# Designed miniproteins, single chains: the designs that were tried, part 100

Each design is a single chain, and the fold is of that chain. pLDDT is the mean over its residues in the fold that is shown.

## One batch from the design tools (miniprotein)

Design m3701
Fold by ESMFold2-Fast:
Structure m3701 (fold): chain A 102 residues (1-102)
Amino acid sequence: SANLERLVERIKAIIAEAVAQGRPAHIVLLFKDEVTEADVERTVARSREATANATGPSEVTIESDARVLSPEQQQALLDILRALAEAEGDEEALRGLALGEA
C-alpha cells in the first residue's frame, strides 16, 4: 500500500537521523485486519533491508492489528522477529520465538 511505501521511506530517514543525533529509532509496522501474502512479503523484505542498513542505535517493532493470520503469514512475521532478535542478541526473545508461544 501507499502507507507501506511511505513507512519504508520514513524508516530510512529515521535511522539516518538517529545515527546523526545519537538516539534510538523506534519503527512500528502496522497491519490492518486483513493482511495479504504480498503485503507480508514486502514488509519482511523492507524490514530486513532497514535493519541491514542501520549504522547506529535502532529499534524496529512489528505489530499486527489482524487477529487471525494464515500459517504462512504467521511464519513470515516470526521470521522477521527472529532476525531482529538475533541482530540484537536478545536470547530471551529468541527462546520465546522458538517455542512459538506467547
Scores: mean pLDDT 50

Design m3702
Fold by ESMFold2-Fast:
Structure m3702 (fold): chain A 71 residues (1-71)
Amino acid sequence: PSEEEFEAEVYLALGEIYLALGKMDEKRGNKEAAIESYKKAIELFRKAADLGHPESEQYAKEAEEKRKKLE
């Protein structure tokens, strides 16, 4: 795999972590923390998509929808 593929995988993994943190904070009623985690997940998933993991764009859309529901 290329360096770009490795970087895409790292950004995807970080995005998944922040998406999970956002879901956890949302469940606990920590709305502001959930919004910030979803924003970070969106950024990371889009970076992964740009680096060659286009499926990550769907994860970014999921995080965006979750963020919108809280605002």
Scores: mean pLDDT 84

Design m3703
Fold by ESMFold2-Fast:
Structure m3703 (fold): chain A 100 residues (1-100)
Amino acid sequence: MTAQDYINQAIRYLSQGDYQTAIDYADQAISLDPNNARAYAVRGLAYYRLGDYQTAIDYSDRAISLDPNNGLAHRVRGNAYRGLGDDDTSDRDFQRSDSI
């Protein structure tokens, strides 16, 4: 499978609530392409779903550093900051987000 195939599987498992399997697939995507911003964004989303907002921010920041236009990373970071009580930052990140 390609890194994109693993990312697609991670997103499917995220939608099913299997966050650990989603992290495992995102890790496989990162192992194939360590500079794949989308894989880091998906990993951040899985940690956000687990309630680990700081880890979600850390991976989203990594994704944004690799691709500043990664809408998923901005969405995850915004949602995670909202979870920590930072609504202004979350609103700006939502303006750059893509739906998954």
Scores: mean pLDDT 81

Design m3704
Fold by ESMFold2-Fast:
Structure m3704 (fold): chain A 80 residues (1-80)
Amino acid sequence: SMLERAEAKVKELIAKIEKIKPSMSELEQEQADSMIEQLKELLEEIRKLVEQGKYEEAKEHIEYLEKLLEEAEKWLKYVE
């Protein structure tokens, strides 16, 4: 499902961030933590929408999540 794919991508990105986090500056670690929190909050909102049968709204939020994931991946490549 779209939700399962989104969850897998978030989990993969968090794992990548956590692996690199010990080599990050304090500011980069704060930025990483903020990104992780935002992704987790958005994913939880998507889960609630799916549970409520609001599939069109869930799809819009998944598209926004995908954009955030792309931005986070670009940031991560710059930081590593």
Scores: mean pLDDT 84

Design m3705
Fold by ESMFold2-Fast:
Parts: structure tokens; C-alpha cells; sequence
Structure m3705 (fold): chain A 102 residues (1-102)
């Protein structure tokens, strides 16, 4: 059970890093095409995404360091919650900026 939780935590951490990099890259491109107001929104979105990725990394490290399956599971659940928020915020921010520059 602990090994399964740790394997899932590693997968969540990798997914968060890969998605964070993708969202930041897309937001940087939209930033360059935008007005000063859209650039500020893109910069704020990038900052938020970086914070979420760092939060996921912290929760993943806690899950991997835990010897208690219940503690490891709590940290994994928090990491997944932050990841779900990252996906929603990233998609919403990109959609809004794409609509604004179109």
C-alpha cells in the first residue's frame, strides 16, 4: 500500500511539472501577443501556476518521506487537489487570454 501511494505520488509530481511547464510556455506566448493589461494577467497566471507546482512538489515530498500509509495518503490527496486546481486555472487563463487577443 505505501509503495502504491509513493508510485502515484511520483506520477502526480511528474504530471504537475509537465503541465506547469506547458501552461507557462503557452501563457508566455499569449503574453507577447497581448496588451499591457493582458501581459499583467499572463504574468499573474504564471506566478499562480509556479506556486501550485511548488505546493504539489512539497506534498509529493511529504508523501514520499512518510512511513505511515494514512499520512502518505493525506499528502497525496492534497497534491491531487492542488493539481486539479492547476489544471482548471491553467485552462481558464489560457482560454481567457486567447479570447482577448483574438
Amino acid sequence: EVEEIKAEAERVGKEAKDLGDKYISELQALRDAGTPAERERADNAIKSIKGDVEGIEREVQEALASTDPEEARRHLERAKEILDGLKKQGDDSIARLQAAVA
Scores: mean pLDDT 85

Design m3706
Fold by ESMFold2-Fast:
Structure m3706 (fold): chain A 67 residues (1-67)
Amino acid sequence: MEEEIKKLEEEVKKYEKEFSQGNREATINLAKVYKKLAEIYKKLGFDEEASRYEKRANEYYQKAAEL
């Protein structure tokens, strides 16, 4: 579980860099990674963190729809 979270955090850093470089596909990838983080934190009982990641996922899904 801790290893899974670390992998997802690494993917966030990767896709944030790609997003800053203008890669539109990185937008949908960020949304997916944030959704996975939200699901993991929800399973662990960290509802506040899960809610924050879910909100970020929805924000990036919305941005992807505007592309």
Scores: mean pLDDT 80

Design m3707
Fold by ESMFold2-Fast:
Order: sequence, then structure tokens, then C-alpha cells
Structure m3707 (fold): chain A 55 residues (1-55)
Amino acid sequence: SPLIEAYIKQTQEQIELLEKAAKLETDENVKRQLEASIESLRKQLEELKKALEES
């Protein structure tokens, strides 16, 4: 599915952007929230990859 593949790429790019932001962030609370968002997106990415492979 081209749409799932595009969504996977977008999710990967978003994770990379947030990881860069987390490395530059000095506020511990903001950094923790960024790390939680990254973890959530990585889980979503795994589900999307499974959906693509099972299709």
C-alpha cells in the first residue's frame, strides 16, 4: 500500500526530528515529553510495518 509506505516514511522522519530536538533540549520536563512522544511513534511505526508486511 503506497499510503502505508508514505506514512511509514513520514513517521520515521518525525522520529528523527524529535530525537534531534530532544538532544538540544535543556528543560528536563520538555525533554521527557519529547522522549515519550518518540517512544509512542516508534510503537506506531512497528504496527504500520507489520500491517504492510501482512497485507
Scores: mean pLDDT 85

Design m3708
Fold by ESMFold2-Fast:
Structure m3708 (fold): chain A 113 residues (1-113)
Amino acid sequence: SPLEELRAEVEARVEKMRKSKDPLEQIRLFAGLVMDIADRYERGEITPEEAVELIERAVEGLSKYFSPEAQEVLKKAVEEIRKALETTPKSEFLGKVREIVRKAVEELRKILE
């Protein structure tokens, strides 16, 4: 099923992030994964609950290797995405998530550099 294929893809991409030795590469891989999940939600391929589950799974895999400050940035981004799932029209969701992810990446880069 599309959901089973997406779950397998998320697990594979989380493993790729864990194997990366570069925190900036890990952040880029994470951002790309979240955007792909958001795109599938906007296309109607997954439910809001499934989108949240997959994004939280991605964050859990990555956040274990980040400082408490970086983990807080990720937590805030997930909460903003959760709110967007409730309040943003589907047709605007990908654009909204792109802005949330862009801001989170900028803040994470400041913490790491």
Scores: mean pLDDT 81

Design m3709
Fold by ESMFold2-Fast:
Structure m3709 (fold): chain A 66 residues (1-66)
Amino acid sequence: DLEKTFKIIEEANKLIEKGKEAEKKGDLKKALEYYKKAYEIASSHPGAEHVAEEAKKLIEEVEKKL
């Protein structure tokens, strides 16, 4: 299960990275989509709690700008 947890964390972090790049380009809707997907996969998996929390904070920040 550790390998599965690691893969989920890695995937969620890649989505967060894509979201941050979208924000740099001014594409807030695209950034929100990436952060929501990162939150969804991380929050549904035990052990990925920290990444889920990070994604949630990023969602809140982007929603304030929309």
Scores: mean pLDDT 84

Design m3710
Fold by ESMFold2-Fast:
Structure m3710 (fold): chain A 73 residues (1-73)
Amino acid sequence: DFINEKLASLSEEEWKKLLEKAREFYEEHKDEPVEELEKRAIELVEKAIKEKKVEDETIVMALVAGRKVREAE
């Protein structure tokens, strides 16, 4: 799975940067509906699968949407 391969290749420093970006994105989009964020995350993941390329934005969006979904449960 190319997504798992990309995630496994990330260093501790790269993960720290992605988590920081996810935190900033969460604060900027705090009032955005979870359904809209989840939809955007799905679209980015589908694009990554189609292009066989995982962008930092895809990881950040998935982390933020996942957090929002867990908080809504």
Scores: mean pLDDT 74

Design m3711
Fold by ESMFold2-Fast:
Structure m3711 (fold): chain A 73 residues (1-73)
Amino acid sequence: SAEEEVEKLLEETQKKIEELIEKGASKKEILEVVRELVKKLREIAEKTEDEKEKEKILEYAEFLEEHVKELEE
């Protein structure tokens, strides 16, 4: 299901961010990973036939995108 694809993507993204933090990666590098997550979430939503799942995924993607914009200076 789309929810399972989202869960897997979130787990993979969290692991990648944790590895970057351990290596002392910059805020810019971490934000790039979050932007890639947003793009992939939108792609999953576009392929989703269930309107409720699609709406939840898009709302989460928009939430993340707004937070990235607030953190970018």
Scores: mean pLDDT 81

Design m3712
Fold by ESMFold2-Fast:
Parts: structure tokens; sequence; C-alpha cells
Structure m3712 (fold): chain A 90 residues (1-90)
């Protein structure tokens, strides 16, 4: 696997923190991370790459907290929100 760009590393970290905060019920903290990720997503044009990073973060958090199905559901919601923002079609 090629090394991640700085933007891709930050996207992974924000996705990880968001999913973890959501699973822990830290709604205000989760919202902060998600807003930062949405802003950063504007600098990462490849949605497939961003999608892979978000699912990788969900897999790691889900294993850590023993909630893989919930982590994956949160990741799907994140990807749909980011895709909507990028396409401008809702």
Amino acid sequence: MPPLSPEEKEAYELAYKYIKARLEGKEEEALEYFEKLLELSKKVPDIKRLTKLIFEAADEVGKELGKPSLATAIAIGMILSIAGEKSGVE
C-alpha cells in the first residue's frame, strides 16, 4: 500500500475519532470531528479513496469497542453525507 497523503492521514484520524465518539455517546465531540472531516473532504477529490479510509477507521474502532456492526453503520452514514455534499444533488 502506498503511504497516505497528509490530508488522507488527517481524514482517517478524524473518521476514527468521529466513529469512536459516536459509539461512546459523545455527541458534541463527534459533531466537531465530523465538521472537520467534511471540510477536509473538499481537499480529497477521490471519494473512493476517502470511502476506503472511513471503512478502515470503522473496522479498527469497531474491533476496539466490540461494536463492528454499529461502527460500519456510522461509516455508511458518513459516506452518504460526504457524497451528497460533493455531488450537490439532494
Scores: mean pLDDT 78

Design m3713
Fold by ESMFold2-Fast:
Structure m3713 (fold): chain A 68 residues (1-68)
Amino acid sequence: SAGEETVETLLIAARYEFQTSKTLEEAEESLKKALEMARADPRVSEEQLKELEKELERLLKEYKKKFE
C-alpha cells in the first residue's frame, strides 16, 4: 500500500541519517521529522504510524547507547 511504502521509505531514510549523525540531537531531529512526515500523510494508517514510531524509538535507543 502507499502508506506502507511511505513508512518503509521514511524508515530507510531515518536509518541512514542515524548512521551519519554526529550528535544525538541530530539523530533525534531526523527521527522526529520522519514521524511528522508520516503523521501528515493521509495514506498512513494509525497502525502503520504506531509501527514506524516503535522502529524510530528502537533506532534512537540504540543510538543513545553510543553516548552511554
Scores: mean pLDDT 74

Design m3714
Fold by ESMFold2-Fast:
Structure m3714 (fold): chain A 76 residues (1-76)
Amino acid sequence: MDPATEEAREATLKTLEDVYLYDTSKILEEAEKKGEKISTEEAFAEALKELIEKGDERFKKNPLLREIAENMIKRL
């Protein structure tokens, strides 16, 4: 199914913001507890990867979000 471009774009931005604010912070906290220093960007990419691997519905229903997330993960 082809998503509406505007709907896909808005859903992408919202999901990326939610992952950055909530899932990224959890990964950073877990790394700190293990004595590991990782960047916020690395934590964000790891959060995106975990959500895709878990089959999160936001990523399943939005091909644009999945492509952007996969490209971000590849850079790290």
Scores: mean pLDDT 78

Design m3715
Fold by ESMFold2-Fast:
Structure m3715 (fold): chain A 70 residues (1-70)
Amino acid sequence: SREEEIREAAREALERIDEEVEKTGLSSTPEALKEFVKLAAEYELKKLRGEEIDEEELKKKVEELKKKSK
């Protein structure tokens, strides 16, 4: 079902994010990590629903999280 596909993709996305965060150093700030994971999951869900992803908006939000982690 569509719900199962979305849940599986979200789980896979979270696994990839965990690996990427370890490399990027976001894991040094647990709050920023949680917000990043939430943001990434939200965009993966939009992608699965066939909605247009605004990559610039995503990048902007990631930069906001990095500034917040100072």
Scores: mean pLDDT 65

Design m3716
Fold by ESMFold2-Fast:
Structure m3716 (fold): chain A 55 residues (1-55)
Amino acid sequence: SVEELQRQKEGLEALKQHYLELIDKSNFSEEQKQALKAGIEESLKQAIEVLQQLL
């Protein structure tokens, strides 16, 4: 349903914030943290775009 797709988009935004917080709390180097954050941002952007196409 449209409601389910909207909830999935909201969930992806919350998941993004959660992953960014986990990365910041990790013991990775600053360079590794930057790369991980970039990867999460790009992956979630693509997932949100797919959900948007279904709406």
Scores: mean pLDDT 82

Design m3717
Fold by ESMFold2-Fast:
Structure m3717 (fold): chain A 75 residues (1-75)
Amino acid sequence: MVQEALELLNKARELVKKADEAEKSGDYETAIKLYNEAIELLRKARELMPHLQDELDQLINELKTRIEKLKEKLA
């Protein structure tokens, strides 16, 4: 369980990095997709790591806010 959660967190970090790069290049559609994928992995990780739920919820909310701003740029 702990190792599985760490793998989810590491994959989420890689997705956030790719999303940040897409956002910087103006590819907002790809950035939104990658941030949403990262959020899904973070949600799974928080279920496996109850001691980190507050920290993971904060990260998820930050990514949701970024997605909202990017959607506004696409409109």
Scores: mean pLDDT 85

Design m3719
Fold by ESMFold2-Fast:
Structure m3719 (fold): chain A 80 residues (1-80)
Amino acid sequence: SPEAERQAALDQLLADIDAIEKAVRDGRLTPEELERVRYNLELFRQLALEHWPPEDAQRLNTAIDRLLGLIDEKLAELAA
C-alpha cells in the first residue's frame, strides 16, 4: 500500500540519518563531506519535506535539525 511504502521510506531515511550522525560523532567524515551532507540535508528540507505527512515531516525535521547541529559543531571544531 502507499502507506506501507511511505512507512518503509521513513524508516530508511531515519536509519540513514542515524548512520550519518554516528559517522559525524566518530569523526569519520572530512570537512568537505560534512559540508556536502549539510547541503544535501538543507535541500531535502527545502524541496522534499513538504511532500511528507505532517507527523512524518516533524520526525524527519527533528532528526535533520539534530544532525545539522552536530555537523555545525564538528565543522567549528575542525576549523579551530
Scores: mean pLDDT 87

Design m3720
Fold by ESMFold2-Fast:
Structure m3720 (fold): chain A 78 residues (1-78)
Amino acid sequence: MEDLEKALEAYQAGDYERAVKLFEEAIKKNPDDYRAYLLLAEVYKQLGDKSKAIEYYRKALEINPDDEVARELLKELE
């Protein structure tokens, strides 16, 4: 999962714009990877983009509806 690893490195470095681009690339390459959607939602939350954070948490839950953490985070943003 090379693209996801690069995105995580950017996120850890605090480069949120780069993290967004790399997570978007990871999703495009592997659209069923719910972790990429979850992490992208977290990046948008850090950027203050509540609408996009909600959108990507919802997408993560569409792929993995049993993710209790994602459901809790989405509920806090709604």
Scores: mean pLDDT 80

Design m3722
Fold by ESMFold2-Fast:
Structure m3722 (fold): chain A 74 residues (1-74)
Amino acid sequence: SELERLLDGAIEALVAGDFDTAIALMKQALEKAPPEKREEVLRTIARLVHLAQTKSPEEFRKEAEKLKEEFLKS
């Protein structure tokens, strides 16, 4: 799915410290999300940013993948 692709790209950009690319991909995910999923996408983005600021890259990747799975299952 396009949302999964955009979230994967944003996670990789955050791990790499490429915040410009991460922001662009997160913005695209919000714009392409169906209206009923926009709030969930926004919450997922906010949690990814918080994790990127508070966790090591290795722990961030693990927690980001779990968060992505939870989002895609909803």
Scores: mean pLDDT 81

Design m3723
Fold by ESMFold2-Fast:
Structure m3723 (fold): chain A 70 residues (1-70)
Amino acid sequence: SEEVDRLVDELHRALLQHDRAVREGDVETARRHTEEAERSMRRLVDLGRLDPDGAEREIQELRRRVEETE
């Protein structure tokens, strides 16, 4: 599916940019990319391509890392 392929690419890019921003202490950028990753993950859950419980745990972990960077 073209939509799934796009969402996977968007998710991978958002996660990479999140990790970089957290390492650099850029809270604003990390938060933005966390929101991008959340949107892609939730859409992939809706399409049956990600486990809902696993996705929610990952989202909470991304948010926790941003909070620890503040």
Scores: mean pLDDT 88

Design m3724
Fold by ESMFold2-Fast:
Structure m3724 (fold): chain A 62 residues (1-62)
Amino acid sequence: SKIIAEVIEDFEAKSEEELSLKKGDIVEVLEILDGENVLVENLKTGKKGIVPKSVLKVLKVE
């Protein structure tokens, strides 16, 4: 199943594993890593990285 989410808050990466995101970006959740963090792909840029779940709103699960 694919999980599609919208970025609801700007996020700035603090490490190479993290991905910077802008409010309004659409991402696919690739993996749930823990209670706070997910691995995503930005569907506009194709870039992947770790982001906090708190900056995402789930739009759909396919």
Scores: mean pLDDT 85

Design m3725
Fold by ESMFold2-Fast:
Order: C-alpha cells, then sequence, then structure tokens
Structure m3725 (fold): chain A 64 residues (1-64)
C-alpha cells in the first residue's frame, strides 16, 4: 500500500508539471494566434486534468 501511495504521488507530481508546461504552451499559441495549436493544447490540458483527478481519487481511496 505504501509503495502504491508513493508511486501515485510521484505520478501526480509529474503530471502536474506536464499540465503546467501545457498551459504555458497554450498561452504561447494564443499570443501567436495559432488556433490549431490552441485547440490541441486545450485538449491536452483537459486530458491531463482528467488523468490527475483519476489518480488523486485512487490516492484518496488508498489513504482511507
Amino acid sequence: VDDQIASLEAAIKSLREELKKAKEKLKQAQKQGDQQAVDEYQKRIKDLEALIAGLERQLAALRS
């Protein structure tokens, strides 16, 4: 259980860093007026947020 908790915490941390990078890329694409890049980064941000939420739910269940 502790090993699973540590692995989930590490995965969540890595995904939060990727989310931060994706949000920075989205802002750059918006400044450049690249609507295709904006759409792609918006999708990636949504996918990352969903994945993080799923892992945080699993972490909460293991910590119960």
Scores: mean pLDDT 84

Design m3727
Fold by ESMFold2-Fast:
Structure m3727 (fold): chain A 67 residues (1-67)
Amino acid sequence: SAEEELEKGRAAFAAGDYSTAARHYRRAIELDPEYAEAWEALGELAAALGDHELARRYFEKARELRE
């Protein structure tokens, strides 16, 4: 499920495995494109990697889905 993929991604992120986290977060969005929490997780990942413009866009997408 999208929730299981998000959880796997968060575990990888906590371990510092950002490439594995990205893969699981993208899988979560593939399963549920309206899963705001997965878009937010991608934003946090982008920020951790120093891509603040990409992070802003992902956070904006998550915000839109929660409205």
Scores: mean pLDDT 87

Design m3728
Fold by ESMFold2-Fast:
Structure m3728 (fold): chain A 65 residues (1-65)
Amino acid sequence: GDDLILNQLVDYLKSKGLSEEVAKETAEKVLTLLKKGDVDGAINLLKSHGLSDDDASTIVDMLLD
């Protein structure tokens, strides 16, 4: 479910150096953007928090499968 995906995304973002609170807020916003079909917005949000283009695109691709 969405909660399991959210938790996995939060853990991944924390592994990239985000704090618990920032990772949670970022994960929620990414999922909201993807529900709206805003793939570019989701990628750009992840990149704004220090993820590479490759990491951001890979995460978004996995979430859309």
Scores: mean pLDDT 81

Design m3729
Fold by ESMFold2-Fast:
Formats: structure tokens, sequence, C-alpha cells
Structure m3729 (fold): chain A 100 residues (1-100)
């Protein structure tokens, strides 16, 4: 299912971050987990596409601010952004299929 794919991407991203981030950078992992949980909840509650887009934009901004604050390497920042984009695209597909 699309939800299982979102969960898999989240789990793989969190595992990667736990291996590559220091304990001081834990807030980045926590925020990414929170982001995925909120996206999944919005899909389950049949939130409009516009509300999910707003959530992704707001959480993406918060994550970028934390990555800058904690001086996260570019390669890790790119990995987080790629994972967020993949989750967003799968969420949009799930919302559109629910409207059919």
Amino acid sequence: SLLDRIKAISDETIAYLEKNLSPEQQPIIDLFREFTEEVLKMIEEKAPEEEITKLVQEKGKELRELMEKYKVPEEIAEYIEKSMVEIYLLAMEAVRKAEE
C-alpha cells in the first residue's frame, strides 16, 4: 500500500539519521518522525491536498532551520529533503486515489 511505502521510507530515513547524526542532533530525527506521523494521520482523516501541502512546507522549513542550527552536512540534508519529497508525492497519490 502507499501508506506502507511512506512508513518504509520514514523507517529507512530514521535509521540512516540515527547512524549519521550525533545525540545533540536528535531534534532533527524527532521532527522528521513527527512529520511522517502527521502526514499519515492527515491521509487517514482524508485531509485536503492543500492542507497536506501546507504541513509539508511548514515542517520542511522547521527541518531546514534545525539542519542549519546543528550544521548538518549537505549530504545528510539532501537525504532528508529527498525523503520528504518522496513522502509528499506518495501522500498526494494516496489522497487522489481516495477521491476516485
Scores: mean pLDDT 87

Design m3730
Fold by ESMFold2-Fast:
Structure m3730 (fold): chain A 56 residues (1-56)
Amino acid sequence: SKEEIIKELMEKYGFSEEKAREIVEVAVALRKALKLPDSYIKPLADLFAYAEKTYG
């Protein structure tokens, strides 16, 4: 679920709840824009989390 992905980002990457939620929302928006399956939300969120930690 979306809430499970938010919690995972907070635990794995140390993001605040607000930042983790923003990352998941971006992943959901991109998934919808590209017409990808819901299963892509988690890998997209992980990708954006990595980018935020590396370049943010």
Scores: mean pLDDT 84

Design m3731
Fold by ESMFold2-Fast:
Structure m3731 (fold): chain A 69 residues (1-69)
Amino acid sequence: SLDEKIEKLREEARKEPDAEKRLELAEEIVELLSTDPRLLELRKELQRLIKEGAPQEVRQQVAAELRKL
């Protein structure tokens, strides 16, 4: 899943002590987000739902759509 790949890259970037390698990981994340505009839109939707305190079931439905991409 593209979503899982992006989450893995964010985890790697957070753990990476080398600033240059961290930048390379950040660039890869940006490339992946740029490849699929639907992924960007669904991530915005999920973040909106989290901020508004939407029920867990609704948040899980949007997360499932992200994993489907």
Scores: mean pLDDT 73

Design m3732
Fold by ESMFold2-Fast:
Structure m3732 (fold): chain A 85 residues (1-85)
Amino acid sequence: VEDLVKEAEKAIKENTPEGMIKAGRIAVELLREGRYDEAARVVKKILDTKGSLDVEAAKALVLMQVHTEVLGLSPEARARFLAAL
């Protein structure tokens, strides 16, 4: 369970487009599993990351995917996720 967050943090630390995409997929999986606090932790680390233009492009794509998932959440789930950011 916590291995997903650690895997995402490891992928983010690589500072590659592939790492960003992997971390984004993990954040979406955490949201779908109702693990909002862990999803927020991963998303916050993605937001705090800076890198090459390719990394920034992958980050933007990932944040759009996360935004779409968050829009599909219940008001209570969305509030919990946003409070954890």
Scores: mean pLDDT 84

Design m3733
Fold by ESMFold2-Fast:
Structure m3733 (fold): chain A 85 residues (1-85)
Amino acid sequence: TLEQAEKVLKEAEKLIKEGEEAYKKGDYETAAKLYQEAADLLTGFLQQSLQTNQGLPPSLAQKLQELAEESRKKAEEARKKAKEA
């Protein structure tokens, strides 16, 4: 539902913010985990919403998809940094 989507969005945004703080401090392992958690949360909810037929306005679905893609990219970058350190 819309309410569940908003809750998921807020939780993902919090995880991304925490990941960005960790990344800025050079804690790339923690950053990678947080970004991956955000991506997994968003992707999982999007997959589930496809089964409910009436969960999301298109604009909100698009925002969740974009945030999931961005989080996945950030997780990959952070993992690469952790491996190079």
Scores: mean pLDDT 81

Design m3734
Fold by ESMFold2-Fast:
Structure m3734 (fold): chain A 60 residues (1-60)
Amino acid sequence: MFTLRVEADSEEAARRAAELVSRRFPDVRATVEGKTVVLESDGPVERLIGAALYAIGESL
């Protein structure tokens, strides 16, 4: 299992990013811890990196 944490500007941004990741990357488990989006997957690490970049891009 691979885990990656992405810090958002706010809890609302974190929730939005997690929802968008879950829609685009259904194989990645996205959870929210305050302002942090926790991404987990049993798949390849490249998939998690893609999900994280997508989440960051949606906040721009």
Scores: mean pLDDT 78

Design m3735
Fold by ESMFold2-Fast:
Structure m3735 (fold): chain A 87 residues (1-87)
Amino acid sequence: MEELERLLKEVEELDAELLARQEAIRALPPREALEARIRLGELQIEILERLKKLAEKEGDEELVAELDERIARIRARIAELRAELAA
């Protein structure tokens, strides 16, 4: 599980980065803030999809289902933000 441990550590490091970026995003003009949130959501999906593939390899069906739900939720939010940006 060396690759899983490495990705979990990367997720922890990214969580601190994402928290710092939330403050910066709130300081942006509305359109730029929407664009930044969309890009951030896309990055989160990329990492969650990598975790899902590792969970599938380990046979953790419950974790796979949880990650699928999280990915779907973020994709739905990105769609909402894109619609708002297009308006």
Scores: mean pLDDT 76

Design m3736
Fold by ESMFold2-Fast:
Structure m3736 (fold): chain A 92 residues (1-92)
Amino acid sequence: MAEVEARVRIEAPSKDAAEQAIMATVDLLRERGFEEVEVEVLRTSDNYVEARIRARTPLSPEEAAQLVRDAIMEGAKRAGAKVVDLEVETRE
């Protein structure tokens, strides 16, 4: 069972749009079989959110990391936002 931690900075036309990108990411991760999905907002401004996302999955670390990256990119796209920084760590 893999544990995933992602740190992401999302820039958007508004803070609400950046927050919607994070919410879309969480929904996508839950749909893709991730459990215990937690979000810690590290910083916010008028046009960006920095967040730490943690989740667990029965998938391999490599597959888990890729699915998290894909979910973050898709969540940002749905909200009209841009991923400007992304770090993903996985553990078994």
Scores: mean pLDDT 85

